# Designed miniproteins, single chains, continued (5): the designs that were tried, part 84

Each design is a single chain, and the fold is of that chain. pLDDT is the mean over its residues in the fold that is shown.

## One batch from the design tools (miniprotein)

Design m18915
Fold by ESMFold2-Fast:
Structure m18915 (fold): chain A 91 residues (1-91)
Amino acid sequence: NEEFRKIMAHVGKAMNALSSDPPDLEAAAKELAKAAGVKPPEKVSIESLRSLLKKAYEKMLKLAQTEKEKRAVEALTEELSQRIDEVESRS
């Protein structure tokens, strides 16, 4: 499933952006917006990142065809959610 792989890749790039030192919130928002199929927000906030991740998660779950794909979505989404929480805690 090409669409599923593209969305997963964008979420992965968002994780990489948030894992940089310092975290690149604008890059993360752009990648999550691509994953969610929406325009990037003009102002990047922790709330906007969480909203975009939720939209990307819902889209990935809808496209997932196997239990392996569903587990990959859950794992990546949980990891990224935890990273967003860490970034918020440092702010």
Scores: mean pLDDT 85

Design m18916
Fold by ESMFold2-Fast:
Structure m18916 (fold): chain A 73 residues (1-73)
Amino acid sequence: MEAELAARRAALEAELAAQIAANRAAGGPLTPEQEAELARIAEGLKLAALAAAGDPEAQEKVKELEELAEKLE
C-alpha cells in the first residue's frame, strides 16, 4: 500500500507541475480559479503524505480523491 500511496502522491505532484508549466508557457499569472485548483491539489498531496505515514483518516480521504480524479480524468 505504501508504494500505491506514493504513486498517487506522484500523480498529484505531476498534475500540479503540469498546471504550473502550462501557466508559465502561457506567460500569465494564475487566475483565482486556477489558484484554488492548485491549492486543492496541494491539499491532496498533504493528505497522501499523512496516509503514507499510516493515518487511516488520511488514507480514506486519499481514496476519495482517487475516485474524484478518475471521474475528472
Scores: mean pLDDT 67

Design m18917
Fold by ESMFold2-Fast:
Structure m18917 (fold): chain A 78 residues (1-78)
Amino acid sequence: MKTVEKLLKKGEEAIQKAKEAKENGDMETMKKYLLEVEINIGLLRMIRSVSLIDGDEETKKQAEEAIKKLEKNLEELK
């Protein structure tokens, strides 16, 4: 649960940094932060999979919601 919240927060911070880099024309920095968002989504997918195996429905749902939120924000930046 706390790990999902931390990964979501890191992903949201990376999205914000990517937006700032895009506004400043710093495409290299934007690309680095977009990659960081994708890494955090990957970690959340692993947590979702482990939670499904363990029968932890609450953590699975939290991970799914976090993934959906980050993927939506990532698509809006493309």
Scores: mean pLDDT 83

Design m18918
Fold by ESMFold2-Fast:
Structure m18918 (fold): chain A 90 residues (1-90)
Amino acid sequence: SEVLELETELGVLQIEYGVLKRVADKAIEKKDIEALKEALKGLEKLKERLEELYEKAKPLDPKLAEEIKELREEVEELIERIKKAIEELE
């Protein structure tokens, strides 16, 4: 099932986001600019993958597409928070 494949991919991306968020949160607390820049790079890549997944899900399962959109919005908020942290440390 195409929907099952998309749900499986979303599950993988949710796990990857959880790892990146934990790394980013610790890097913000420690004021580790290098770790923040690496986390930002990973989150930007994750955002692109979520955008691609959203376009695939949208015509097949609108509810799944909304779940993907919600995760993308969380990723975008974390990206902005990291960018602000880097600017404040530089």
Scores: mean pLDDT 89

Design m18919
Fold by ESMFold2-Fast:
Structure m18919 (fold): chain A 83 residues (1-83)
Amino acid sequence: SIDDILERAVALEKEAVAITRQSSDPRVKALTREIILLHSSMTSLYLRYNMETDPEEKAKLLAKMEEILAEMERLVDELRALA
């Protein structure tokens, strides 16, 4: 569901920030910045989703949010490997 996507994205950003506080590796900071930017993009899509009345366009926006979540998960896995 969309609520699950949003909750997962928040959890991933919080994990990335926590890893950054425990790591001196500059690659960790770079990955965390990218994760934060992706979460910002997801928030923008969610605002558009709430304003959209066409169910077909809503489905496309949801699919884009799912793609962003998958990319955030990939980056956090990469971040965990460095930590």
Scores: mean pLDDT 89

Design m18920
Fold by ESMFold2-Fast:
Structure m18920 (fold): chain A 67 residues (1-67)
Amino acid sequence: ARFEAIYAASLAARGVTEAHARLAAALEVGDGARIEEALRAAEEEGLVVEGPEAALREALEAARAWR
């Protein structure tokens, strides 16, 4: 049901916030290995393609551009 999807999105939003924080921390450290690890973890959790927050997309793009 759509209501179930909204609830799941709310739980995912907390995961998105954590992924965003991890990516931001990795970018601040400036360690390519940490950035790659954070990106891989987000991808494995299915957060890379679709997310309820635009902020995560911006963080992902910044991390990818950092190299």
Scores: mean pLDDT 60

Design m18921
Fold by ESMFold2-Fast:
Structure m18921 (fold): chain A 96 residues (1-96)
Amino acid sequence: SSMERKAAILRFVALANEISVYVNYQIAKKAADRGDVAKAQKFTQQAEDDYNIFVQVYKELSKYASQEERDKFAKRLEEVKRIVDEAKAIRDKALA
């Protein structure tokens, strides 16, 4: 059905953006460790942008999800947000 196809596409987009958050976090952390403040800022911003897409995708997926799946989505969003918050903290220390 069109709904099943939409859900499958959204799950793929969610996974891709989650991976992108972690990759951008790692790049930002390594940049900060080297004193590359500009690169740390750029990749922290990309991690935040990817997280915002991830939030919107899970909001849309919730229309096709059971309550159990929505609870899992909420937990996953919180876990990924912690990675973004850590990237911001590392960036802020590099700026000081």
Scores: mean pLDDT 86

Design m18922
Fold by ESMFold2-Fast:
Structure m18922 (fold): chain A 73 residues (1-73)
Amino acid sequence: SELEQQALELVGEAQRRVAEALAAGDIEAAIEAVRELIEGLRELLEQASGELAERLERAIATLEEDLAVLEKL
């Protein structure tokens, strides 16, 4: 579905932004990239249903855990 493709594109973009930020020692930029990804996935979740909605909810939960780790750096 287009929603699945949009979710994959958001994740891929955020992964690149986090990697670049961490390589530069910019923890705040890495945190911002993860927060923006969480918000983007939440917007897609509002349009999603069934299995995709469950997958997005789990992805958001995992990202919130990752965010907590980044905030400790």
Scores: mean pLDDT 87

Design m18923
Fold by ESMFold2-Fast:
Parts: structure tokens; C-alpha cells; sequence
Structure m18923 (fold): chain A 86 residues (1-86)
């Protein structure tokens, strides 16, 4: 079950856009989509996708730790099988 609405997902992604270039933002969106579909612990999530998510989270821990907390809660809530290791 994903109690996070599409609006909540879009709000988080829009906030992330403020901290990253268009190129990096697109990679992050694609990585989040892959994680949401496969789950973070799934062997189907590529190492590149895992690296993108971790790199994004590390950057947010410096730039906006409140947004990082929201993002972790979002992934936990929106992905049925994804638990981001923090």
C-alpha cells in the first residue's frame, strides 16, 4: 500500500528540483521510479540507481536535512518494499 498521494510525490520531486541540475534531477526521478517499482532491497535495482539515490541523499544531508527527512519518509511510505539505509 502507498498512502502517499501522487500530489505528495510531485511535491517532494519539485523540492528536489531546487537543489539539482535538470540532468541530475532527471537521474534522480528515474532512480526513484526504479526504486518505487522494484524496492530498494530488490536485486533488480541497478547499482547506478542505488548510487544516484545515495548521492542525492548525501547532498541533501548538507543542503537541506529537513528535505532529506521528508524524502526518507516518502520512500518508506510510497514504496511497498523499499527501505533506504540511513
Amino acid sequence: AAPASDEEIQAILEQLKNFFSDDMYQKIVDAIREVLAAGWKSAKVSPETQTVILGMMMELSVEDPELLDKFILFLTRASPDAVVPL
Scores: mean pLDDT 68

Design m18924
Fold by ESMFold2-Fast:
Structure m18924 (fold): chain A 79 residues (1-79)
Amino acid sequence: MVEEAKALLAQMRDTVIAALATRGRLSPAEQAQLAQLEARVQEILRELLARGDLESAQEILEAMREAGEEIARAYEAAA
C-alpha cells in the first residue's frame, strides 16, 4: 500500500513536470489521469487511517508534501 501510494505520487509528479516542461500546461487527458491517481492515493490513506496505521499514513503524507513542493517549483519555472 505505501509503495503503491509512493509510485502513484511519483507518476503524478513526473506527469505534471513533463507536461509543464513540454507545453506549459496539462492536457485534459493528463488532468483526468491525475484525478484518478489522486483518488487512489486518497483511498490508500483512508484505509491506513481506518486500521490505525498512523506510521504508514505519515510516510505517505510526507511523500505527498515532497511531490507537491516539486510540482510547485515546476509551475514557478513554467511561468
Scores: mean pLDDT 83

Design m18925
Fold by ESMFold2-Fast:
Structure m18925 (fold): chain A 104 residues (1-104)
Amino acid sequence: SLREQLERAGQEALEAVREGDEEAAVEHLRKVATLARSETDPETLERALELIEEVLREAAEKGFREVIQAAIEAAKTILRVSTDHKVILRAIGLILRGIGDLLD
């Protein structure tokens, strides 16, 4: 299912950033963004944002700018496809936090 693919890609991105594999983290975040373009379920998109938020937190702590940029792009994709108020607000919050991390 698309939900299972999004969960896997998000978890792989999180594992990659924790292991210090920036290139793998970016690739998995790009996969999250690609999969999210076809997703309309708010629960699935909210779960994807939860994983992106964890990746962003770890990447910001490690100074992985390319991972931060990829996380922003994934959140922007979710923002574009979502009609759910909670998903929209969470995506905006993640985008703003990621931009803040890049300006430091």
Scores: mean pLDDT 89

Design m18926
Fold by ESMFold2-Fast:
Structure m18926 (fold): chain A 70 residues (1-70)
Amino acid sequence: SVLEEIKELIEKTIEEMKKLSVDEAAKLAQETFDKVYELAVKNKMSDEEIEKIREELEKLGKLLEEKKEA
């Protein structure tokens, strides 16, 4: 499903971001956010699916903020 593909993409992005510099991690995070939003819009995902995606994207955002402050 699109939801599972998005979740896997976000998880892989988080693991990759851990290995990158802050600037590179920020760029990858932006690319991943853009791709996820594009997929959600094109597939007209339900409010429940959007909420699950939001929770996964929060994990990515928290990691990026943590890296910026470190």
Scores: mean pLDDT 80

Design m18927
Fold by ESMFold2-Fast:
Structure m18927 (fold): chain A 87 residues (1-87)
Amino acid sequence: ELSIEEQLERAIELLEEEAKRFEEEGDFETAKRVRKHVEALREVLKAYREGKVSEAEVRAFLALVRQELEKIPELAETARRIAELLA
């Protein structure tokens, strides 16, 4: 139901909220990792809007980000929410 742009926007929003939460808790290392993924997703969204990447490439990148987030125990729930967006 969600377009690829909407999936990207929601993934960015979820990760921004998590980054802020970790920053407020003083976990700057985890926040920095999350911020890196937010920046990467924003660049992919921009490239998609400019016609530089395909929908298939965007989906592959979202799946890769989800896999990387699954390696961080504190982000396991957020990774599952992103997986739901891709379904």
Scores: mean pLDDT 80

Design m18928
Fold by ESMFold2-Fast:
Structure m18928 (fold): chain A 70 residues (1-70)
Amino acid sequence: MPILDLPEEEQQRYLEALAELEREVGLKNVTMRMLAERLGISVGTLYRYVNSIYDLIILPVVLAVRRVFP
């Protein structure tokens, strides 16, 4: 996952932006454009690191698995 190439601090910023949008509009209504606007980046920059909102949803699971199975 290209998002894993970002520093942990940046990964946390992406997760926080997603969490804020989930609270405001509900997960089903979150779009890549809204996420990019919240992060202050272009949609094109966002697509460099994530292919869809699901990449961010699964990110905490991937990080947890990598912690258990190094």
Scores: mean pLDDT 77

Design m18929
Fold by ESMFold2-Fast:
Structure m18929 (fold): chain A 88 residues (1-88)
Amino acid sequence: SILEKLKKKIEEVKKEIKDIREKYGSKMTPQEKKDLEVAEELVRQAEEYLKRAEKTGDIEDLLKALVLLIAASAGVFLIKRRIKRKEE
């Protein structure tokens, strides 16, 4: 189901955020740390809306979860690109 796929994607993005923080946290600029915090908050909000959609079947909550998850995924992708362009 779409709900199952979105749950898996949320968990993947959460794991990716954790991996970035663990591997690169000490090397990140204050701005990159802030961008990662924003992505983490977007994932948290996506998860909350997905939980609401599961209980109610509300398409609006499902769409909000999807939009927030897309935004979080894009944010994480951009952070990873910036980190990879830096000297080790």
Scores: mean pLDDT 84

Design m18930
Fold by ESMFold2-Fast:
Structure m18930 (fold): chain A 85 residues (1-85)
Amino acid sequence: MIKEIEEKWQSKKKEDIEEALKEALKLLEDEKEKELAKAVAKGNWAKLEGDKETLKEEALRAAELAAELGLDALAAANRATAEKA
């Protein structure tokens, strides 16, 4: 289930990103984890639309939330995405 959500978040289809966020929000109980899921989804959506500013903003937000949750590898990946946007 979690792996399927991750695969949908990497999809080039907006519908898959929307469904992945919806599924993640149903499984996550922690508010910071929910905000992280929202930031990742918004960043991926912005990337599909070519909105570099929103992608940078949401990727940076996701990096900060991931770091607070102790997800150092995910924080580093999102920080790199923000720098490249």
Scores: mean pLDDT 72

Design m18931
Fold by ESMFold2-Fast:
Structure m18931 (fold): chain A 62 residues (1-62)
Amino acid sequence: ADDAALTEAYAHWDRAVKALQEGNLEEARAHFDRASALLATVDPAKAARWRQRGEEAIKAAE
């Protein structure tokens, strides 16, 4: 039942990483936020870790 949310969460994470590599920090933030929000419906603890990692990645690119 949660497979669709997991698939979409991973897709948004991949898009965030690509946006970050392209220098599009706004797009990267949006995709990291969406990925962690979707993952939170399945695994709140893992979603919290993903949010932290996304924030760290954005800060490192600034």
Scores: mean pLDDT 83

Design m18932
Fold by ESMFold2-Fast:
Structure m18932 (fold): chain A 60 residues (1-60)
Amino acid sequence: DEKKKEIEKAVSLYSAAAIRAVGAEIDEEYFGADKEETEREKKEAEEEAEKYKKKADELE
């Protein structure tokens, strides 16, 4: 039960990070957000997504 909850949490965090990366890309393309800030946010969100994906894989 605890392992299942940890996997669900990791998958949720992975999905949230992936959505954040897409949101930053939309902000840059459609709303003219600062490129340097948007690129940093994308990179951080991508790294965070990869970290949580690895965590979810290890919990299987």
Scores: mean pLDDT 73

Design m18933
Fold by ESMFold2-Fast:
Structure m18933 (fold): chain A 96 residues (1-96)
Amino acid sequence: MVIVTLEVGGVPSEEVAKDLGERIKEELERLGIPVLDVEVEYDKETKKATITVTLEEGVDVELAEKAGKIAAEIALEEAEKKYGAKLTLESVSAEK
């Protein structure tokens, strides 16, 4: 399996963090990448969300990282419009 880990700053609540995870899944699936699981961790003190996306074993790691970044940028823009928050994509990584 391929795991994509995304760190997002400026997240105002756990609800927004969960919405980001769901939106990232939706955008990855729109790009033709099937998502097996999404896990969201939220730190209220730092206002950071860590989103872990599990993809199928056949997905190329470099493609997964690039698609994850695109999906995250779209998800952040939509969440900023919906919640009136300024979000920052701090990191994107992919591994097997």
Scores: mean pLDDT 86

Design m18934
Fold by ESMFold2-Fast:
Structure m18934 (fold): chain A 120 residues (1-120)
Amino acid sequence: HMPSETVKLVQELKQEILELLEQMENAKSKEEALKYIEKIEELIDKFKEKVREISNSEEYKLIEEALEQIKEGLKELKKKIEQAKSVDEIRELAREHKEQLEIMFETLLKKLEELEEEKK
């Protein structure tokens, strides 16, 4: 079946965030890594504004809850990066966070698909 516009936007956000985390794995400094986190936070904020206009209240609630969890995870990642002793530690942190975010987005997408089926 064709995904909804809301599901497509979530899939696009997932891809963009994962690509930024992959670039963070190659960061040569803490400052460069922290800039990628700032870009991800900006993407999430812009996405929340856009998705609010197209989603229904139930979809938006699920998306907002998931995005707040992702933002909390990014704040913890930022603290860990600031405390990191080497670029290799930053790479490991970025990889672990990428795996966690993939699971979070897959869970969100599944919940959104279940909501679409309930309305048929």
Scores: mean pLDDT 84

Design m18935
Fold by ESMFold2-Fast:
Structure m18935 (fold): chain A 95 residues (1-95)
Amino acid sequence: NAVKKLEEAIKKAQEALDALRAGNYDESIKLFREAIKLANEAGKEASKEAVDYLIKAQFQLLVAITAASMGRVDDAIQAAEGAIENLKKALEIEK
């Protein structure tokens, strides 16, 4: 079910953002990777319109991982927030 996978992806991305804000960069990277896996699984069952938002979200999550690994916290936060918004848009389409 794409809806359930999207809800789980959003939750993991939000947990990753919280970890990032707390300075727990390794934990944030792990959680962002989990969000990417869940978004990818959702994409297998999602509509074409939702998939366009999922591609954007997955790219933004990869940017967040890269920025977090480099200690670029503000860039990582901005990318993660953008990813969460795109995941939410995909969820609204799939409801």
Scores: mean pLDDT 90

Design m18936
Fold by ESMFold2-Fast:
Structure m18936 (fold): chain A 68 residues (1-68)
Amino acid sequence: SPEEEAERLYEGALELAEKAKNSTDPSVRARYIAAAYIYATGALFLSGDEERAEEVRKKIEEAYEKAK
């Protein structure tokens, strides 16, 4: 279902955010953060679950802030 596919994408976004957080190379971090946002946006489009999207987005933003 779109909801199950969306959750797979949300989980993928969180994994990408964690990889970004654990990367020391700024260009590698930037690519993981960009991919995480793409996954989260796709998941929101499929599910319409704004609460889950906001939760995932906050995790991505935390990972991005740790890169600076």
Scores: mean pLDDT 84

Design m18937
Fold by ESMFold2-Fast:
Structure m18937 (fold): chain A 97 residues (1-97)
Amino acid sequence: SDSAIRVLTRQRGDTLGLRDLALSQGNQKAAELFARASELLDKAIEYVKQGDFEKAKKLAEEAAELTRQGLVELGFPKDFADESAEAMKKTIFNNIN
């Protein structure tokens, strides 16, 4: 659906912004985690376009976990990283079907 594509596109934009932030701070490990998350979100968008919502949700869940790891690597508190990843996952899941 258009709503699913819009939400995934926005989340991809957010993860790319976090990658750029990590690169600006010289944090190569965090940048790699966010880059991998954005690639999984690109694949999730493709699966939504194909009507494969189960695969899209699985990739979105993996992207949220990589985003959580990247936030911890950037030095954010674990509670913030966990909450941010769960919010991302919930937002995506509520818009995929």
Scores: mean pLDDT 90

Design m18938
Fold by ESMFold2-Fast:
Structure m18938 (fold): chain A 75 residues (1-75)
Amino acid sequence: MPSKEEILEEFRKKAEELINSIKDPKVKAAMEILFKHYEEELRKLSEVKSVEELKKAVEQALETMKQFKDDLLAR
């Protein structure tokens, strides 16, 4: 089973890959702000939630970030 730290590190890696795929500087900046927000929230959740709940939160955050990126690029 991955540790909470490994789960948070996986989130950071996946989010960085997503952000680095963005060529539009404005969209990239918006995604970096969203990433910092989720990094802070997931860190707080890691202190009070189980490994399973943290994994679900990371998956949801990554899905939300991907949808937001797609929405911004469509505008």
Scores: mean pLDDT 82

Design m18939
Fold by ESMFold2-Fast:
Structure m18939 (fold): chain A 73 residues (1-73)
Amino acid sequence: MHANTIARIRRIMDQYGVAQDRQDQFIANFTNIINSLTSSSDVPNMIQQIRNTMRRLGFPQDLINEIISMIVG
């Protein structure tokens, strides 16, 4: 599940020079957030949790915006 999305996120993080440790921490949190989704009505809350995780990891706003745009389409 979501393997193609995870691969795209890692490529974006690599382009921004995000350290492997931070990438792995984000992917783990992202996977947990996605797996906690019980219905499509939870999507706005899911997106907010993803943003909060990236901010806690010190990701720049441009990177946060790019990843969120990719996830939401």
Scores: mean pLDDT 78

Design m18940
Fold by ESMFold2-Fast:
Structure m18940 (fold): chain A 124 residues (1-124)
Amino acid sequence: SLREKAVEHFRKAAEASKDIVTQLAATIAAHLVEKDADPLRIVDAIGFALSLAILNKDYEAAKHAAEGAIYAVRWLAERGLIDPETAERAIKLLEEAKKNVETDPWKALLYFDEALRLVAEAVA
């Protein structure tokens, strides 16, 4: 399922991280998705994990967390919690962020922020 793929990628983000706080943040994101927690809590946890990974230059962890976020957004859209058009826009931003994490991490961070803002506004 999309939910299981999101959980898998957040766990891979935790395993790839060099920083214990980033590992914990990614693990929390995985746990919240796995237990079907409040969508806004899921979005906040994803944002925290992505921001920490970028700030710590854990680019492999950031890429896995971005992939997890893409699957989480698709899963929320499948459940009718996000409009499909908004979900597609957020996914495109997350995919662009993922491409830029190593070459332009600040640009990646801006794309992550905009994507998660769109998702948060849709589920609030």
Scores: mean pLDDT 88

Design m18941
Fold by ESMFold2-Fast:
Structure m18941 (fold): chain A 84 residues (1-84)
Amino acid sequence: MEEVELVKKAFEEADKDGDGTLNREEFRTFLNKIYEKYGLPPLTDEEIDYLFAAFDKDGDGTITKEEFIDVAANMLDVPKEEIE
């Protein structure tokens, strides 16, 4: 699964402290890497803020590895209904 490996690698690169969480700046870096990999334009600060707020369910300014994987999978998998 290419998307899972990409998510894991990007998280490891962003989470240099190894604490299993990402702050907003680390999250921005991750999203930009994903977008670059897919040939998409970089996200605006407002788009990043909206996404970060959606992932940061605790509201403490960090995203857990579990939340990060869920969102990255959603971004790569296009959140749309498909047959099967």
Scores: mean pLDDT 66

Design m18942
Fold by ESMFold2-Fast:
Structure m18942 (fold): chain A 70 residues (1-70)
Amino acid sequence: DKAAALRAELDATRAEGDRAIKHLENVQKAETAANGPAAGARGQVLLDNARKRFDELIATKEAELAAAEA
């Protein structure tokens, strides 16, 4: 059923987002330590963009799930 598939996709998207954000946080810390605060600032932009993209994707999937369950 479509609602069950959307729930699975939403759960997978949340898990993927958590992993991606944690990875980017580790990369940003490593870049700051190795190459200084300017390199860390570039990593922070990538991190902020990734958070925004996953937040938007999760919100879209939540809306699709709500519509499918109505």
Scores: mean pLDDT 83

Design m18943
Fold by ESMFold2-Fast:
Structure m18943 (fold): chain A 84 residues (1-84)
Amino acid sequence: EEEIKKIIEKIDELISKYLELDADERYKILLEMKKYMLLLAGVSEEEAEKLIEIIENGDPEKREEMEKARELVVKGAEIYEKLK
């Protein structure tokens, strides 16, 4: 419960920063938000970091993992909307 609330707090902070930043910095904030969405979806911190690295690098050999990561980000976003 406390872990989930802390993740939501971090997402709220990142959204606030995103709205205040120039376009170049927004990409970094989006990656951080995706990481916290993965955590809300039940992904461990270690696995979330690996999935974000896969998304960032766009490795064609890891297409399946990238699609799975995107689905988990969407799931995390749905959980965030329900809990905020």
Scores: mean pLDDT 78

Design m18944
Fold by ESMFold2-Fast:
Structure m18944 (fold): chain A 85 residues (1-85)
Amino acid sequence: SPEIEKLKELAKKILEAYEKGDYEKVSELITEMAKLAIETGEKKKMPVIKIVSIALRAVAIGTMIYLKEDKDVIEQEIKDFIEMV
């Protein structure tokens, strides 16, 4: 599926941007991934609770980056988000 391939590429770009310390790019890519995952999920009859969870997790990651939370904690949250979508 083109959507699944795009999600995989976004996942790689998110981790690369995070390793480079480009937190602005991480936030942009997380938002793009969440939007694509929600759009794809709606077409596949994803439960509303999962759609809400994807949106809230994306906001939480952005908030953790803004608050300068521990790098390893943020990286794990990003990985968990990627696995969820």
Scores: mean pLDDT 79

Design m18945
Fold by ESMFold2-Fast:
Structure m18945 (fold): chain A 93 residues (1-93)
Amino acid sequence: SAQADMDAVLAQSRAKLSNEEVLSIYEEILRRAVEIYNAYPNDEQKQAEELKSLLPLLIKLLEAKLAEAEKNNDEETVALLREKLAELRAEMA
């Protein structure tokens, strides 16, 4: 089931996401994505439109990951996250 798949992904992600705030945002994104998928299982166009409602949460997640990468002096990840954030913010405008 989508719920069981989400729970499995969350369990795996907890091993990779040490920051509690990042994990909380990620859980909310996955929960809402599963709800969208279950509501529109055969409508890829509607899924894409509804998934755009998750952009604010995705931006918040990437901002938290950017702060973590900056703290760790991971210049490559910082550059990638800044570029991705600029793209996502442009989609919201």
Scores: mean pLDDT 73

Design m18946
Fold by ESMFold2-Fast:
Structure m18946 (fold): chain A 96 residues (1-96)
Amino acid sequence: ALPPDLPKSVVEAEGYKTEEGEVVVEVRLVSGAEHPELVDLARAIAEAAAREGHRVRVRGTLENNKITFEATVEGDGEVTEGSYGIDFKKLAELAA
């Protein structure tokens, strides 16, 4: 079977922990069509970093059936990047 041609999507998630220990994550569509799987992955990454006490900004991009994440952690100036090729099997795993 041919791989699905997914439209381009860019989302941004910001995560941080409040002084009361509460984890806050906000996700927004930056451009393109919204994909729930991309939104959920960006949220999960931001939430994980926020639980560890980091203020993080995660940008997720879906383009040419590839998902790329770019994370900026406030306080250390480090940028962490991840790149994932999305195929039909991986898309099915994300939907489950």
Scores: mean pLDDT 67

Design m18947
Fold by ESMFold2-Fast:
Structure m18947 (fold): chain A 71 residues (1-71)
Amino acid sequence: MSIEEKLIKLAEELAGEKAKLVSSLRDGNSIILMLELANGSVILVEYDTETGKVTISIFYPDGSSETYVIE
């Protein structure tokens, strides 16, 4: 399983919904994913490949948001 697939699975587990990959960017040591959930929510995932830090931000259709940081 690729690192991108692992990050998508982690985001799906936190959101409780299946995610569609909208965009993927690798810039130096960072992997940045934009995901869309079936409920209309958007997830931004940032992963630092050197430190292992993961930041997951979920933006809900009602305008609320949640952010998770794993270090």
Scores: mean pLDDT 82

Design m18948
Fold by ESMFold2-Fast:
Structure m18948 (fold): chain A 87 residues (1-87)
Amino acid sequence: SFEAELAEGQARLAASREALEKSSDPSAKKTLEVQEIIEKLLKGEISEEEAYEKLKKLVGEEVAEKLLEDIKLVKELEEKGIPFIEE
């Protein structure tokens, strides 16, 4: 269902953000920059292309691709509509 898919996407994004926060040994600034990019992409303040380029430079291509997939899933599900709110 849409609710399950949205919940899964949001859980994945939350887990990714928590993992970055918990992984903060030598690079708190880098972790914060990644989180800022995620927030801006979710708010529609930057494009997927711009977000990918910035993430790739900060965390590397493979991690950036995975984060972008998770963010795109959450954003697409949110743009599709809120299942518990209609009209």
Scores: mean pLDDT 69

